# Ledger of designs, part 45: designed miniproteins, single chains, continued (3)

Each design is a single chain, and the fold is of that chain. pLDDT is the mean over its residues in the fold that is shown.

## One batch from the design tools (miniprotein)

Design m9635
Fold by ESMFold2-Fast:
Structure m9635 (fold): chain A 74 residues (1-74)
Amino acid sequence: LEEIIEEIKKLVEQGKIEEALKLLEEAEKRFPDDPRPYLAFAEALKKIGYDELAEEVLAKAKERFPEDEEVKKA
């Protein structure tokens, strides 16, 4: 999981948003109960100025993990 999260961050920092999104979808299938890939993707997007897309990703995480405390604080 950590390796996938780090790869998502690297892809976003390189501007490879489509590749990062595909990797996020793969992480969702392999780790369906873990919000960390969503949180990492949103955080990386905010760092490069993609605030609107980051908010969309966080909204999906909040819908999928409404009781998760880390997701609620994001």
Scores: mean pLDDT 78

Design m9636
Fold by ESMFold2-Fast:
Structure m9636 (fold): chain A 68 residues (1-68)
Amino acid sequence: MLPKIPGLELSPEQRAAAEEWRAWLEANPDATYAEAMARVEARYPGDETILRLFQALWAAHQQELADA
C-alpha cells in the first residue's frame, strides 16, 4: 500500500506512477537507491515534485525492509 505523504496533493497519474514504482521495488529487493531513483529521473526528468514523492516512497520502503 502507498504511504501517505502529508501536504502533497497527488494527481491520479502521480499516484499510479508511485504504485508502479513501489511494485517494482517489491519485485527487486536488491535494488539500490541510485537504481530506483535513476528509473524515476529517466521517466520524469526535472520534475521536482515527482522526485520528492519517490524519495518519500523510498524511505517508506526502507522502513518496511528494516521491519522484516
Scores: mean pLDDT 70

Design m9637
Fold by ESMFold2-Fast:
Structure m9637 (fold): chain A 74 residues (1-74)
Amino acid sequence: MIERGVEEAILRSAERLLKQGKYDKAIELLEDIVRRLPDSPLAARAYELLSEAYRALGKEDEARRYEELARRIR
């Protein structure tokens, strides 16, 4: 189990990377969170951000999948 505060800080870092157009790096951080905490509310946020990142990269299949996963956790 990981400390919640650390994962929230990583999510904020990924959000800023997305805002800067650094989608690949943001995806790497977000996928690490999801692998470690697949059923948490933090994973729901990570799935939302992954959906946005993949959509920005033109990967609609991955974007739709992560959007669906985000909805199912909440």
Scores: mean pLDDT 78

Design m9638
Fold by ESMFold2-Fast:
Structure m9638 (fold): chain A 55 residues (1-55)
Amino acid sequence: EVLDRAIEISERMQRFTPEERRRLVARFQEALKASGGDVEAAIDEMEREIDRLEA
């Protein structure tokens, strides 16, 4: 499931501008640091940010 979500995020990111992708990567890195490396928590945060960008 985590791998499938990562693939989906990667595909969605290809449709964004370089600036938007840079922002999403920064958000993911910050979430990973804050959670001590919890990839699922970071993916959840990234998906929420992508949803906001697509709204």
Scores: mean pLDDT 77

Design m9639
Fold by ESMFold2-Fast:
Parts: structure tokens; C-alpha cells; sequence
Structure m9639 (fold): chain A 64 residues (1-64)
């Protein structure tokens, strides 16, 4: 739901310095496709670096 998207987005903004738009995008993808696929797509789209993927996965897996 929207509350979970905002909670995940807030953590991604705080830990990685992403824009809220990018963070919400990752959060929505994770709810739809799962944490691993959302993180992979974020790297593929250049939203995050490959080295940031483990931290993104940790955040997504803790909240999902």
C-alpha cells in the first residue's frame, strides 16, 4: 500500500541519497515484482550502482 511505499522510499532516500521519485519507483517495483527483481532493475536503469544493490535488497527484504 501507499504507506509501505513511503516507508521504503524514506529509508532509500536516507541510506542512498536517492530522489523520492526514484525511491518510490523502486518501492513500487519491489511490491509488484519482489525485492531481487526491483534491485536488479534499479541497477539496469542506472538509478543505483551495482555496489549499492546489497543495501537496497536489505532494506526491501526487511520491509516486505
Amino acid sequence: GDALVERIAERLVEKLGLSRRQARGIARLALDLGAERAAQMAVREGVIKEEQKPLVLEILEEEL
Scores: mean pLDDT 86

Design m9640
Fold by ESMFold2-Fast:
Structure m9640 (fold): chain A 71 residues (1-71)
Amino acid sequence: PLPTPEQLAALREVARKAAEDALKNGYSIEEATQAAGRAAHQAAPPGQLVVVRVEIKDGKVSVRVRVTPAP
């Protein structure tokens, strides 16, 4: 089963904070995306694949999270 809207929102927030923290510590956008993905994966229920995309424009961080069942 896919996560609930509440669970997905929680994953997005975890990913957003991880990306923001990475950028504040001088990491690249690529590293921030990896950090966000790791944080979302750790927060996701077992047996799910988590994909995170991070977009930064004018200092604003936008995060998109997609969760699918493991094959």
Scores: mean pLDDT 74

Design m9641
Fold by ESMFold2-Fast:
Structure m9641 (fold): chain A 61 residues (1-61)
Amino acid sequence: SKLDTLSPLERAVAELIAKGYSQAEIGKHLGISPATVSRITRRILEKLGLKNRKELAEALK
């Protein structure tokens, strides 16, 4: 699975995105800044060949 290419932190961010959490909420849950969440989200999209956050959320349903 392409999900196996994600680090544990990237996987945690992806799961919270699938649950509908905002960047600020994800940052609060994981103890990282919203800017760091944004950078991690971009890396996840690149690794999975997805275009945007909406496609990522749909892929994880």
Scores: mean pLDDT 84

Design m9642
Fold by ESMFold2-Fast:
Structure m9642 (fold): chain A 71 residues (1-71)
Amino acid sequence: IVPLLAEAARASGTQEALDAAVKAVNAILQGNYEEALKYAEKGRDIAREKGSETAVKLFDEAIELLKKKIE
């Protein structure tokens, strides 16, 4: 999940998406998968608005993995 978020942020080319990905990673490290999902979705939305199809796909993959960890 963490490598997917980092690559998604890099692919988006925006500081805003990078900041969202960093917050998602920090939430994962704390075991807070619901907060991580929130920030991953924010990063995806930013990537979509900026037209980075590659970043959107990478964020979507991370989001699916995060959803599987939420109980």
Scores: mean pLDDT 80

Design m9643
Fold by ESMFold2-Fast:
Structure m9643 (fold): chain A 58 residues (1-58)
Amino acid sequence: SMVENGIKAGEEGNGTAAAMGAKEAKEQGSDRESLEKMAEAAKKAGDETSYEIAKSLL
């Protein structure tokens, strides 16, 4: 849920909210698989901001 919220924030042009969502997901124990799914979904949607954020947390 947190990674999906991060992708959505990025798609809406809110890179700060996307970054905060991704960091919170990682801090709460989201595994590498969840961050990889976020990166894949963001790349597929053309959301470069969320893609780079998820990638930086891997």
Scores: mean pLDDT 66

Design m9644
Fold by ESMFold2-Fast:
Structure m9644 (fold): chain A 70 residues (1-70)
Amino acid sequence: MSKEEALEIIDSITVADTLTLEELKVIARYLGIPEEAVEQAIKRLGLDPNRMTREEAAEALVLAYELSKE
């Protein structure tokens, strides 16, 4: 999954300027990505789980997808 694809998915689901880890976990669940992979991605990227921009959330979703395939 590309960052552009992840941004399109996020944009189709929410109009919020920022996302929390819990909101990103909901999106990941709909995509079949494990919630654990999302938590690992956020930790590796050093993101704030309480306030991520759409771009940061997209980067976390891409990394979570890659981690789910390892």
Scores: mean pLDDT 82

Design m9645
Fold by ESMFold2-Fast:
Structure m9645 (fold): chain A 55 residues (1-55)
Amino acid sequence: EELKKKAEEYRELAKRAREEAEALAADPSADIARVVGYELLAIGYELEAELLEKK
């Protein structure tokens, strides 16, 4: 139960990170390094959620 709740929290964090990356990618003046940073953050959060759900 607790692990499932944490997995859901990580999925929400991943969603937020992807939304930030998408918003930055839509801005032609945006720093590409920031976009990549948020994409990597989203991937990391999704991997954590998958690991928690496996338990």
Scores: mean pLDDT 79

Design m9646
Fold by ESMFold2-Fast:
Structure m9646 (fold): chain A 77 residues (1-77)
Amino acid sequence: SVTGFSERVLELMKEALEFALEVARELGEDPEYIEEVRKKFEESAKNAKMGEMKEEEIKKIEEELKKQKEELKAALA
């Protein structure tokens, strides 16, 4: 079985992607483009090397995703 930490990171990335796609939709992006981005993420997730993730690495990813979400919100202002 894959480590729980690696699964958590994938879940966080999916949540961040869904937020970004919702913002893109609100900005009037092409629905086909939104679906293409989602498909690319799914393909990347399928090919992801799931295994060892340190808590420090997970925290770094969480902080980066939080920054990206904040930057995206600021771009809408």
Scores: mean pLDDT 71

Design m9647
Fold by ESMFold2-Fast:
Structure m9647 (fold): chain A 50 residues (1-50)
Amino acid sequence: MKTEESKKISEQAEKEALEKGLSKSQAVGVGSAAALLNPGEQSESVKDMS
């Protein structure tokens, strides 16, 4: 599940989007998309591949 980790990823992506000059609404969308991709699960899969 890792809800907390997904939240952090979402917030980090949102901040990066804001730094790139996106609006707050667009930044929120980017953060949401990043959370949906679940980078945490991808990291877990990468460890399994080793």
Scores: mean pLDDT 65

Design m9648
Fold by ESMFold2-Fast:
Structure m9648 (fold): chain A 69 residues (1-69)
Amino acid sequence: DEEEKEIKKRQEDMKELAEELRKLLEELKKQGLLSEEQIKKLEELIKFYEELAKAKSWEEYLELVKKFL
């Protein structure tokens, strides 16, 4: 199923991005380079990608994007 393959690839891509952003956030926090506002914004962005990684359909993915915007 082509649609199922696309969904799985998207889930893995979003999961990987969320993991990389979380590593980046921890490193930036360790170095004291971020304000509290910037930390909150990055945490919101990471949660958004984590939610996208769990989307099981194109429609669910678009709805999550719409809610974030």
Scores: mean pLDDT 82

Design m9649
Fold by ESMFold2-Fast:
Structure m9649 (fold): chain A 63 residues (1-63)
Amino acid sequence: MVEELRKRAEEHQKKADEYSKKANELFKKGPEYQDEAFKYISEATKHLVEALELQREAERLEA
């Protein structure tokens, strides 16, 4: 159970990192890509929040 939560948190963390890198690439392309870059930042943030929620649940089950 706790292991599944940690695994899901790791998957979300990985997705957050991928979206953040994509956003950074778009920022480097120029201002016309800024709106798209912010969409990727939004996706990265959602995945980071999910990862933190899953980590918190795992900690509760261990406590």
Scores: mean pLDDT 83

Design m9650
Fold by ESMFold2-Fast:
Structure m9650 (fold): chain A 85 residues (1-85)
Amino acid sequence: NAMKKAEELFIKDVKDLEAITDRLVAQHAADPERAAEVYERGAQGAENLQKTAEKAGVKNASDIAKKTAERLRARYEELRAQAAA
């Protein structure tokens, strides 16, 4: 089933993106501004994966990517608030 394989690949890409984003943030733990930028870029990547999965008709992967983008944007706002304090 080509659709199921597409779903699995998109879900893997979303999971890999979140893991890479979290790892890069950890590398910038001493720089909240840089860490916030990493989360912002991660959120943009997840938003792009959401739109691509939606266009491909892979609803479950699109929904997972959307939730991942929302989590990464929340982390961005938290770190941005810390950097401004």
Scores: mean pLDDT 86

Design m9651
Fold by ESMFold2-Fast:
Structure m9651 (fold): chain A 82 residues (1-82)
Amino acid sequence: SVKDNLIDSSKSYTDASQGKIDDDQFLDGVKKGQQAVKDAGKTDEWNQLVKQLNDDIASGKITKKQVYQQMGDFMRKVADSV
């Protein structure tokens, strides 16, 4: 289901933030999450988050770990809404 894919993606981002996931597992989680966000009608909100996080990481305001944490939190928030 869309909700299950969002939950799985949230876990993948959380595991990436803790260094507990390999690149193949992370990429699978990203792909599932992006499709589930689209299916949930949250593409615009996701794109705004991604833009903000890219700006923040480029400016040194946040760490890569914090990027993954915020992406995982977004996936969980969307999952709880569907």
Scores: mean pLDDT 82

Design m9653
Fold by ESMFold2-Fast:
Structure m9653 (fold): chain A 103 residues (1-103)
Amino acid sequence: DQAAIDAAKAALREIYDRYIEDMKKNVPNFNEKHLERIKKALEAALEDIDQGVFGGSLLTPDGTLYTLALSPDPARLELVRSFAEEYAKENGLKLKLDEFLLT
């Protein structure tokens, strides 16, 4: 399902944009070298989404955990969700979860 892949890629780009903004505000020496590393991580994640399976998380200094999962297997999505929810609860984090089921 190309629509689910495209939606997941768009959501991941939005997450990384928010992450970069947060890093610029809360990391005093945030520079071009840090941005380059983040961009490489985004590129790798987008490639994984194009392969039809992805699960990943980003933790911001402000205490937000962004988690995105894409799978043709709803049991895999449930597993990612439950672990993300448990981790966020145990660590007092705000969870932002995006899930995409390939049909």
Scores: mean pLDDT 86

Design m9654
Fold by ESMFold2-Fast:
Structure m9654 (fold): chain A 71 residues (1-71)
Amino acid sequence: DELKKEIEKLEEKIKEIEEEIKKLEKELKEAKEKGDEEKAKELELEIEILEGIRALLEGMKSFLEKVLKKK
């Protein structure tokens, strides 16, 4: 079933993005502790962008899961 493989690929990409977000959140905490406000702002923006991409991928996965149930 090709749809199951596509869902699995989306799950892998979502996990990769979640791991990247966690890494950036750790860097953000360190930047804030050091008083690096400019770096903190850049990291906050990157996290927001990645959260948006994750939401889009989760939406695609949900759509494909619904299509799979109809087959």
Scores: mean pLDDT 84

Design m9655
Fold by ESMFold2-Fast:
Structure m9655 (fold): chain A 60 residues (1-60)
Amino acid sequence: LSVIMKVAMKDLGVSEEVLKKAYEMLKAGASEEEVVEFLMKETGLSEEEARGAVDALKKT
């Protein structure tokens, strides 16, 4: 995970632990939809914010 990603996610209220879990889910073959739902439940992000986070994790 890049430093820029960690900083951006902190601004959205996402902890590093939650971000790491999301990344692990993607690596384990979870769908983007599952990871978006996970982030929304854990952090209270909107669907658009959670999708942005998932897209950025996939590019890392």
Scores: mean pLDDT 74

Design m9656
Fold by ESMFold2-Fast:
Order: sequence, then C-alpha cells, then structure tokens
Structure m9656 (fold): chain A 55 residues (1-55)
Amino acid sequence: MEIEKKIKRLEKAIENLKKLIDFFVQRGELTDEQVERMKNYIEKLKEEIAKLKEE
C-alpha cells in the first residue's frame, strides 16, 4: 500500500530534520524562534502521519 511507504518516508524525514536542527543549533546558526518554528513543523508532520494511519 502506497500509504505505508509515505508514512515511512515522513517518519524518516522527521528523524533527519531533528538531526539537522540539532546540528545547526550546536553551531549557533538557528535562533530560538527558528527552532520553535521547526519543532512546530515536526508536530504537523506527526499529525499528517496520524491522518494517513486513519486512512
């Protein structure tokens, strides 16, 4: 089912995004506001995964 593949890709994207955020935060290249925005985006991706699982 294509939905399962999409969920796995989104989960992997979330993991990769968290790693990138940590990397840039350690380098001082992200502001607190940018970090908050990125974390909010991750939460939205988690919501999309939940909706796909419902489908």
Scores: mean pLDDT 80

Design m9657
Fold by ESMFold2-Fast:
Structure m9657 (fold): chain A 92 residues (1-92)
Amino acid sequence: AEELIERIGEDDVRSLAIYVILQEEEENLSIEEALERRKKALEEAMPSADPERKKHMEENLKALDIAREHLEEFERYVEELRRQLEEAERNR
């Protein structure tokens, strides 16, 4: 996910990937379904948000669109992160 990280930053990619992993585990959603759910949640919250919060939500929506544009790279990032989290859990 090198191009994805370059476009939206590593912290945002990681946060989005963690969200997707949780949606897969808790709700049995695919990566695409999890991204769509997050987009709908942001769109629903935007009308009630302050202007500064709306700006951050717009940035999050752009990050979601970029992740969808680079879906194969994002999917590889999610699977690698999942592997790392599983190994960390086993070593605790």
Scores: mean pLDDT 78

Design m9658
Fold by ESMFold2-Fast:
Structure m9658 (fold): chain A 82 residues (1-82)
Amino acid sequence: NPAVERAIKRLKELLKEVEANPEKFTNKQVGDELIELGEELKEEDPELAELLIGLGNRLKDTNPSKEGIIEALKNLIETLEA
């Protein structure tokens, strides 16, 4: 599925950026990036889009630690690769 492959690639890039520069990435910024990716994929894969938007909103609402953000991104990538 091209939408899933694109999502995995974008999520891996985001994960590398968060791990390299955690001070630059708030839960709001990571959440906004996930929401934007979901909106981009909405027409191609609406179920994937809802998953991405839902996680993005959850990260913005719950104020997780940087480790928590990193683990959430890793878990999402693992789920999509399954």
Scores: mean pLDDT 83

Design m9659
Fold by ESMFold2-Fast:
Formats: sequence, structure tokens, C-alpha cells
Structure m9659 (fold): chain A 68 residues (1-68)
Amino acid sequence: GAVDAMKDLLAEVKQDPDFEASLVGDSTLVITNKGDPTKLIALTLKVMGDYPDLDVSLSGDTLVVTAK
């Protein structure tokens, strides 16, 4: 479900030092990119393709992922 997808995504993102990630409750993940904006764009496309239960909103250096 969306909660499990969110936790899996959080664990994956935390392995990359260029990302700072925070889970807000069980349904919102905030990801900030510290250097390379192409990494954040690539992550956005990956989430859109691999996580159909999640919505994404990209704003500058920040990606907000929410459960549907």
C-alpha cells in the first residue's frame, strides 16, 4: 500500500547523501536535494512510474510525495 511504498522510498532516499528526507505522519514525504537538480527530476520520474499509489509535487529543490 501507499504507507509501505512511502517507507521503502524513504529508506532508499536516505542512502543518498545529496538528499534530505523527512516523513510527515504516514502519508507525506518531503525530499530536499542539496546539490544536483537532475537527481531530483530523476527521482520524480521514478516515483511517477514505480509508485502508482503516490502523488508527486516538485517545487524548486524540494519534492513532496503524498499518498493517494
Scores: mean pLDDT 79

Design m9660
Fold by ESMFold2-Fast:
Structure m9660 (fold): chain A 92 residues (1-92)
Amino acid sequence: SSETVRALIEAIETALKEGATVSVSISGDTVTITIEGAGPEARKAVEEAKETAEKAGNKAELKEEGDTITLTVSGLSPEEITALALHVIGLL
């Protein structure tokens, strides 16, 4: 299984456990995760997901604006997109 997908799922789950609001958007090979009200563990998990994606050869961009964190990851395979989408449906 993809380490990138695992790290993204962990970031989403951590944010939800800390009471943050999570939105996930998928467009082609790109996923955008927006977290509102992220706690310290969610911030750490998002940073780890960015590093994991970059090490896997994906493009990853992290943006923070006030209480909102946005992580965008590009270059995901169709199988990775499908795995992430199915898991996110179960979380949100």
Scores: mean pLDDT 86

Design m9661
Fold by ESMFold2-Fast:
Structure m9661 (fold): chain A 69 residues (1-69)
Amino acid sequence: KEEVLELLEKAGRALREGDVEAAIEYLRKAAELDPSLRELLEKAIEAAREGDYETAERLLKEAVVRVLS
């Protein structure tokens, strides 16, 4: 759980800094560690690839809430 949260935090920072490739890599690693988040994080990756950073950040926040619940 801690490692997944750290990866999600790193992904969020990368998105805010405009490092889309780093953000996608962190999101992929988080999905590998927690398969229950896979569908949500794959949607976040697609939004980031399309330049929809607002949607990517929203989905990432949903993933954080799900991990903490």
Scores: mean pLDDT 83

Design m9662
Fold by ESMFold2-Fast:
Structure m9662 (fold): chain A 109 residues (1-109)
Amino acid sequence: HMDEEILKKIDEIERLIDQHRAEVDATLAAWEKAGADPALLAQRRASHEDTVRAIRDTLEEIRKEIEEGKLDPQKALNRLIAASLLAVSEGYNDIARKIVELGNLIGEK
């Protein structure tokens, strides 16, 4: 069933986001230990968290709409385009690519 493929793709993207979050947290912790400016580190953490939250909120809304049988494919595609652009803005090109793959699955159903 196409819905199962969509849900699996969402799970793949969320796992990838968790990997990026862990890598960013480790990088920022190393920079803090090296004496980086705490205010700049806080700003970088906030930017990362805002982007991750926006992408996750989009994915969870789509998951809910699939599970409830209420998905509007055109609205979902527009939200995924916005989410992919946010991922690109943070340099998360692998996440952006997986979001595009998810959009293709939704567009082909």
Scores: mean pLDDT 87

Design m9663
Fold by ESMFold2-Fast:
Order: sequence, then structure tokens, then C-alpha cells
Structure m9663 (fold): chain A 118 residues (1-118)
Amino acid sequence: MTPEEQIKKLEEELAKNPDDAELWYRLGVAYYKLKEYEKAIEYFEKALAIDPDNAQAHYYRGKAYYELKEYEKAIEDYEKALKIHPNNAEAWENLGKAYEKLGKKEKAKEYYEKAEKL
């Protein structure tokens, strides 16, 4: 299935089930993979409005913010994802990368070390 076919199918399912947080999350991931980061963020926001404790939705929204160079928003989302699932080594690494982009090298090093110890 192409990404465009996946999106169309997910949009048709969401029209029938607008309160399904998982469908909004999956649509966000599909747009993230197409590098449509602003649309991905909108769909992750819809998923998180229904299920605020979805660690993966926080993590992917953080990644989308990072790609848009909104590093402070990326940090907030990575920290929320890590409060829910602290054993996500990739989230610790990406938190470090976001702090490095803000010039906070010592804090970035701390988070890279957390990722390596997992």
C-alpha cells in the first residue's frame, strides 16, 4: 500500500470513528513519513486530545517539531514521552540532540549517557 493509499484509508476510517485516538496517531505517522511535519503535528494533537498518555504520539510529535526546528517544543514532547516510557533510548538520544541544538551541550551529554546505559 502506498503512503497516499494508507492516508486515504485512514481518513475514511476516521470519518466513521472520529474519536479513535489510534487512527489519528497512525495518520500523523503516515504524514511524518511523507515529511509533511505540520500536518503530522495536527493529527498527533488530535490523538493526544483523546489519549493524552500516548507516549508514541508525544515522541513522534517531538520528532516533527525537531524537523521544523522548534526545539523547545520537541524537548517538551520528548520529556512527556519519557515520563510515560522511560526506557526509550531513542527518545533520550533525541532529547539530547534537541538540547544540543539549543547550545545546552552539558545537558545534551547527560541525556546521551542515559540513552547509552539503557
Scores: mean pLDDT 89

Design m9664
Fold by ESMFold2-Fast:
Structure m9664 (fold): chain A 77 residues (1-77)
Amino acid sequence: SKFKELEEKIEKAKTEEEFIKVGKELKKLYDEGADKEKLEELAKKLLEKMKELGFTGGLPFDEIAEEKKAYRKELEE
């Protein structure tokens, strides 16, 4: 499965280029209307992996994960 491949890539990723590559793939699947919950889970794992490595920044998948978080926070006020 495509999601399994991406999960393995996230686990093995150690460079910014690898993280960006996976992020772009997640973004493409999101834009194509794939399972958003699955994509958000993978995006969160990728973000956690990157933060563990010490990298924090604007990646394509940040827009996906943060967008949903922002909507929830606005509703809660």
Scores: mean pLDDT 66

Design m9665
Fold by ESMFold2-Fast:
Structure m9665 (fold): chain A 100 residues (1-100)
Amino acid sequence: SSTTASGTVTVAPGKRAVAASVNVKKGDTLTVTAEVLSGESTVTVSLKDSKGNILASATVAPGTSATITFTVTGPDGTYTAEVYNTGDEPSTVKVTITVT
């Protein structure tokens, strides 16, 4: 069975926000899709484990989307998708995580 979690965050310049989180098991495949819905700043979306380790990242420009695919090789736990605004203006970002 598949599980999907999504969230929309507005992130100020130089700030970070967690957009979505999922519980995962070793061997699960995560698909993280991030879309900049509005705003003028490029963002970095990072997939993090429960300890805050960055597992994968993608850069998303305004009006575009990016997808990260990651197979869980570590322990079970809560994994998060975090958005970091690298620009000078706020951006609103939608992140969806699908677990299969």
Scores: mean pLDDT 87

Design m9666
Fold by ESMFold2-Fast:
Structure m9666 (fold): chain A 62 residues (1-62)
Amino acid sequence: MEERKEEYAKRAKEAMENILKLNPDLGLSDEEKERFIKAAETAGKNSAETVEELRRQARLAA
């Protein structure tokens, strides 16, 4: 379970870094970019947990 959270966090971080690279004209400071990347990592971990809970609920509901 922990490994999946780390995988989702890493993918979310890389996705955010790619979005920032593709959109340099967003006018974000380097500090703001780092905050966005950290927020994406946290969201990735939370998403992994939420997805597993939703899968469990779906199985129970059939």
Scores: mean pLDDT 72

Design m9667
Fold by ESMFold2-Fast:
Structure m9667 (fold): chain A 103 residues (1-103)
Amino acid sequence: MEEEAKRAYEAALKGGPEGAVGGARGANEGGNRAAERLEGRGRVGAGVGGGIAGIGAGVGRIGGEEGGLAAAKGAEGGAYQAGYGGGEEAAREAAEGAERGAK
């Protein structure tokens, strides 16, 4: 979980502000995809993780260093919460989504 969260954060930062927004969007998509495969509390946890990443992406649209940092933190928090509620696979899906979104 912590490793996947760090992976999402680092991937988002590597792309600069635009890459960070893309990374947060990717983490949102990954978390939502994991939620579709899970039931009960696991589905809720993965969905909450995706939602957190989506909020980070939204805030990131303000642009600049602050927007990029907000998006990267959204990707990190999203991956962590997806893992916490949805398990290791959900955290991994969010992190892989962040890497794809950030390029």
Scores: mean pLDDT 80

Design m9668
Fold by ESMFold2-Fast:
Structure m9668 (fold): chain A 67 residues (1-67)
Amino acid sequence: SSLEERRRRIAERLERVKTKEDVEELVDEVMAERGMPDRRRSIAVLRAVAEELGLERVVKLLDELEE
């Protein structure tokens, strides 16, 4: 499905995230997607995927965006 394809693309991009700016760019892209109009919700979705992948550094960067 298109949602599964989006999740797969997000997972691949999260694995390549290195900086806070990279995370903010990805959050903005997810917010632009249909069904992700809320920044907090977009961050929560990205955080859940990052946790499933064991990307602790990325999880911390996403937590910093909540400040």
Scores: mean pLDDT 75

Design m9669
Fold by ESMFold2-Fast:
Parts: C-alpha cells; sequence; structure tokens
Structure m9669 (fold): chain A 111 residues (1-111)
C-alpha cells in the first residue's frame, strides 16, 4: 500500500491534473487508514473533475468515518445527483449524528 501511494504520488507529480490518480491515491490512503489525507485526495480529484461521482461517494464514506456527518451527507447528495445507482448499495452509519431531516431524506432515496 505504501508503495502504491508512492506510485500515485509520482503519477500526480508528472500530471497533477489527472483526477483519476488523485482518486486512486485517496483509495490507497483510505486503506492505510489515513482518512484526512484520503479526504484531501478525493477533494482534489473532485476539484479537477466535479462530475466524478465515485470520488464524491468515497469522500462521503471517509467523512462518515471521520464523524463529519453533515459534510458526508452533502457528498452523498452530489454522488446521487451524478449517478443515482451508487446510492442503492450504500448503508448509512447511525452514529453519523446527521440531522433528523437529512437522515430521513437520505433514507427516503434508498429504502
Amino acid sequence: LEKAAEAYKEAIRLDPNFAEAWFNLGLVLQQLNRLEEAAEAYKEAIRLKPNFAEAWFNLALVLQQLNRGEEAFEAYEEALRLKPDLISNFEIDPSLHLSEENENYLKSLYS
């Protein structure tokens, strides 16, 4: 995983505008449990390619693990807007501390 992170960082050094390299770096960092760094890598992928639904979805998962529930919800909404089928396989962690309105809205989309 560390070697994979190094490889993606090198790809980014050669082409810092390659959104997919940032996304893949985020995946590796998430597997290493480096969640804040993973979130930053996904945010950079989104900055370069705002319609990157998979990056929005994975950002939401990482923000959920960081207990940043409202930001996670916003990222889930964008992922759903871009690619509705991504959310049909998603489970919400009850410990997210989302507002009741946001939690009920998201449940209405997939339940």
Scores: mean pLDDT 72

Design m9670
Fold by ESMFold2-Fast:
Structure m9670 (fold): chain A 68 residues (1-68)
Amino acid sequence: MAEVKMENSGVKGSAVLEGDKDETLEILRKAAEDAVAESKNAKILEDTETKIVIETNAGTYTATVTEI
């Protein structure tokens, strides 16, 4: 199972998903790429094996994924 920790402008949330870390990261990466494709103001700032950071008009979203 994977734990996802999301942060946007000081707002934090977490969720545990049944998929593994790599599967969950792939889903989040695709969502980030789709957001960048649909918005001129969205861009991926960081993409690693554990973390994806995307900047949007609504602020900076950070997703950290840990296997549990």
Scores: mean pLDDT 76

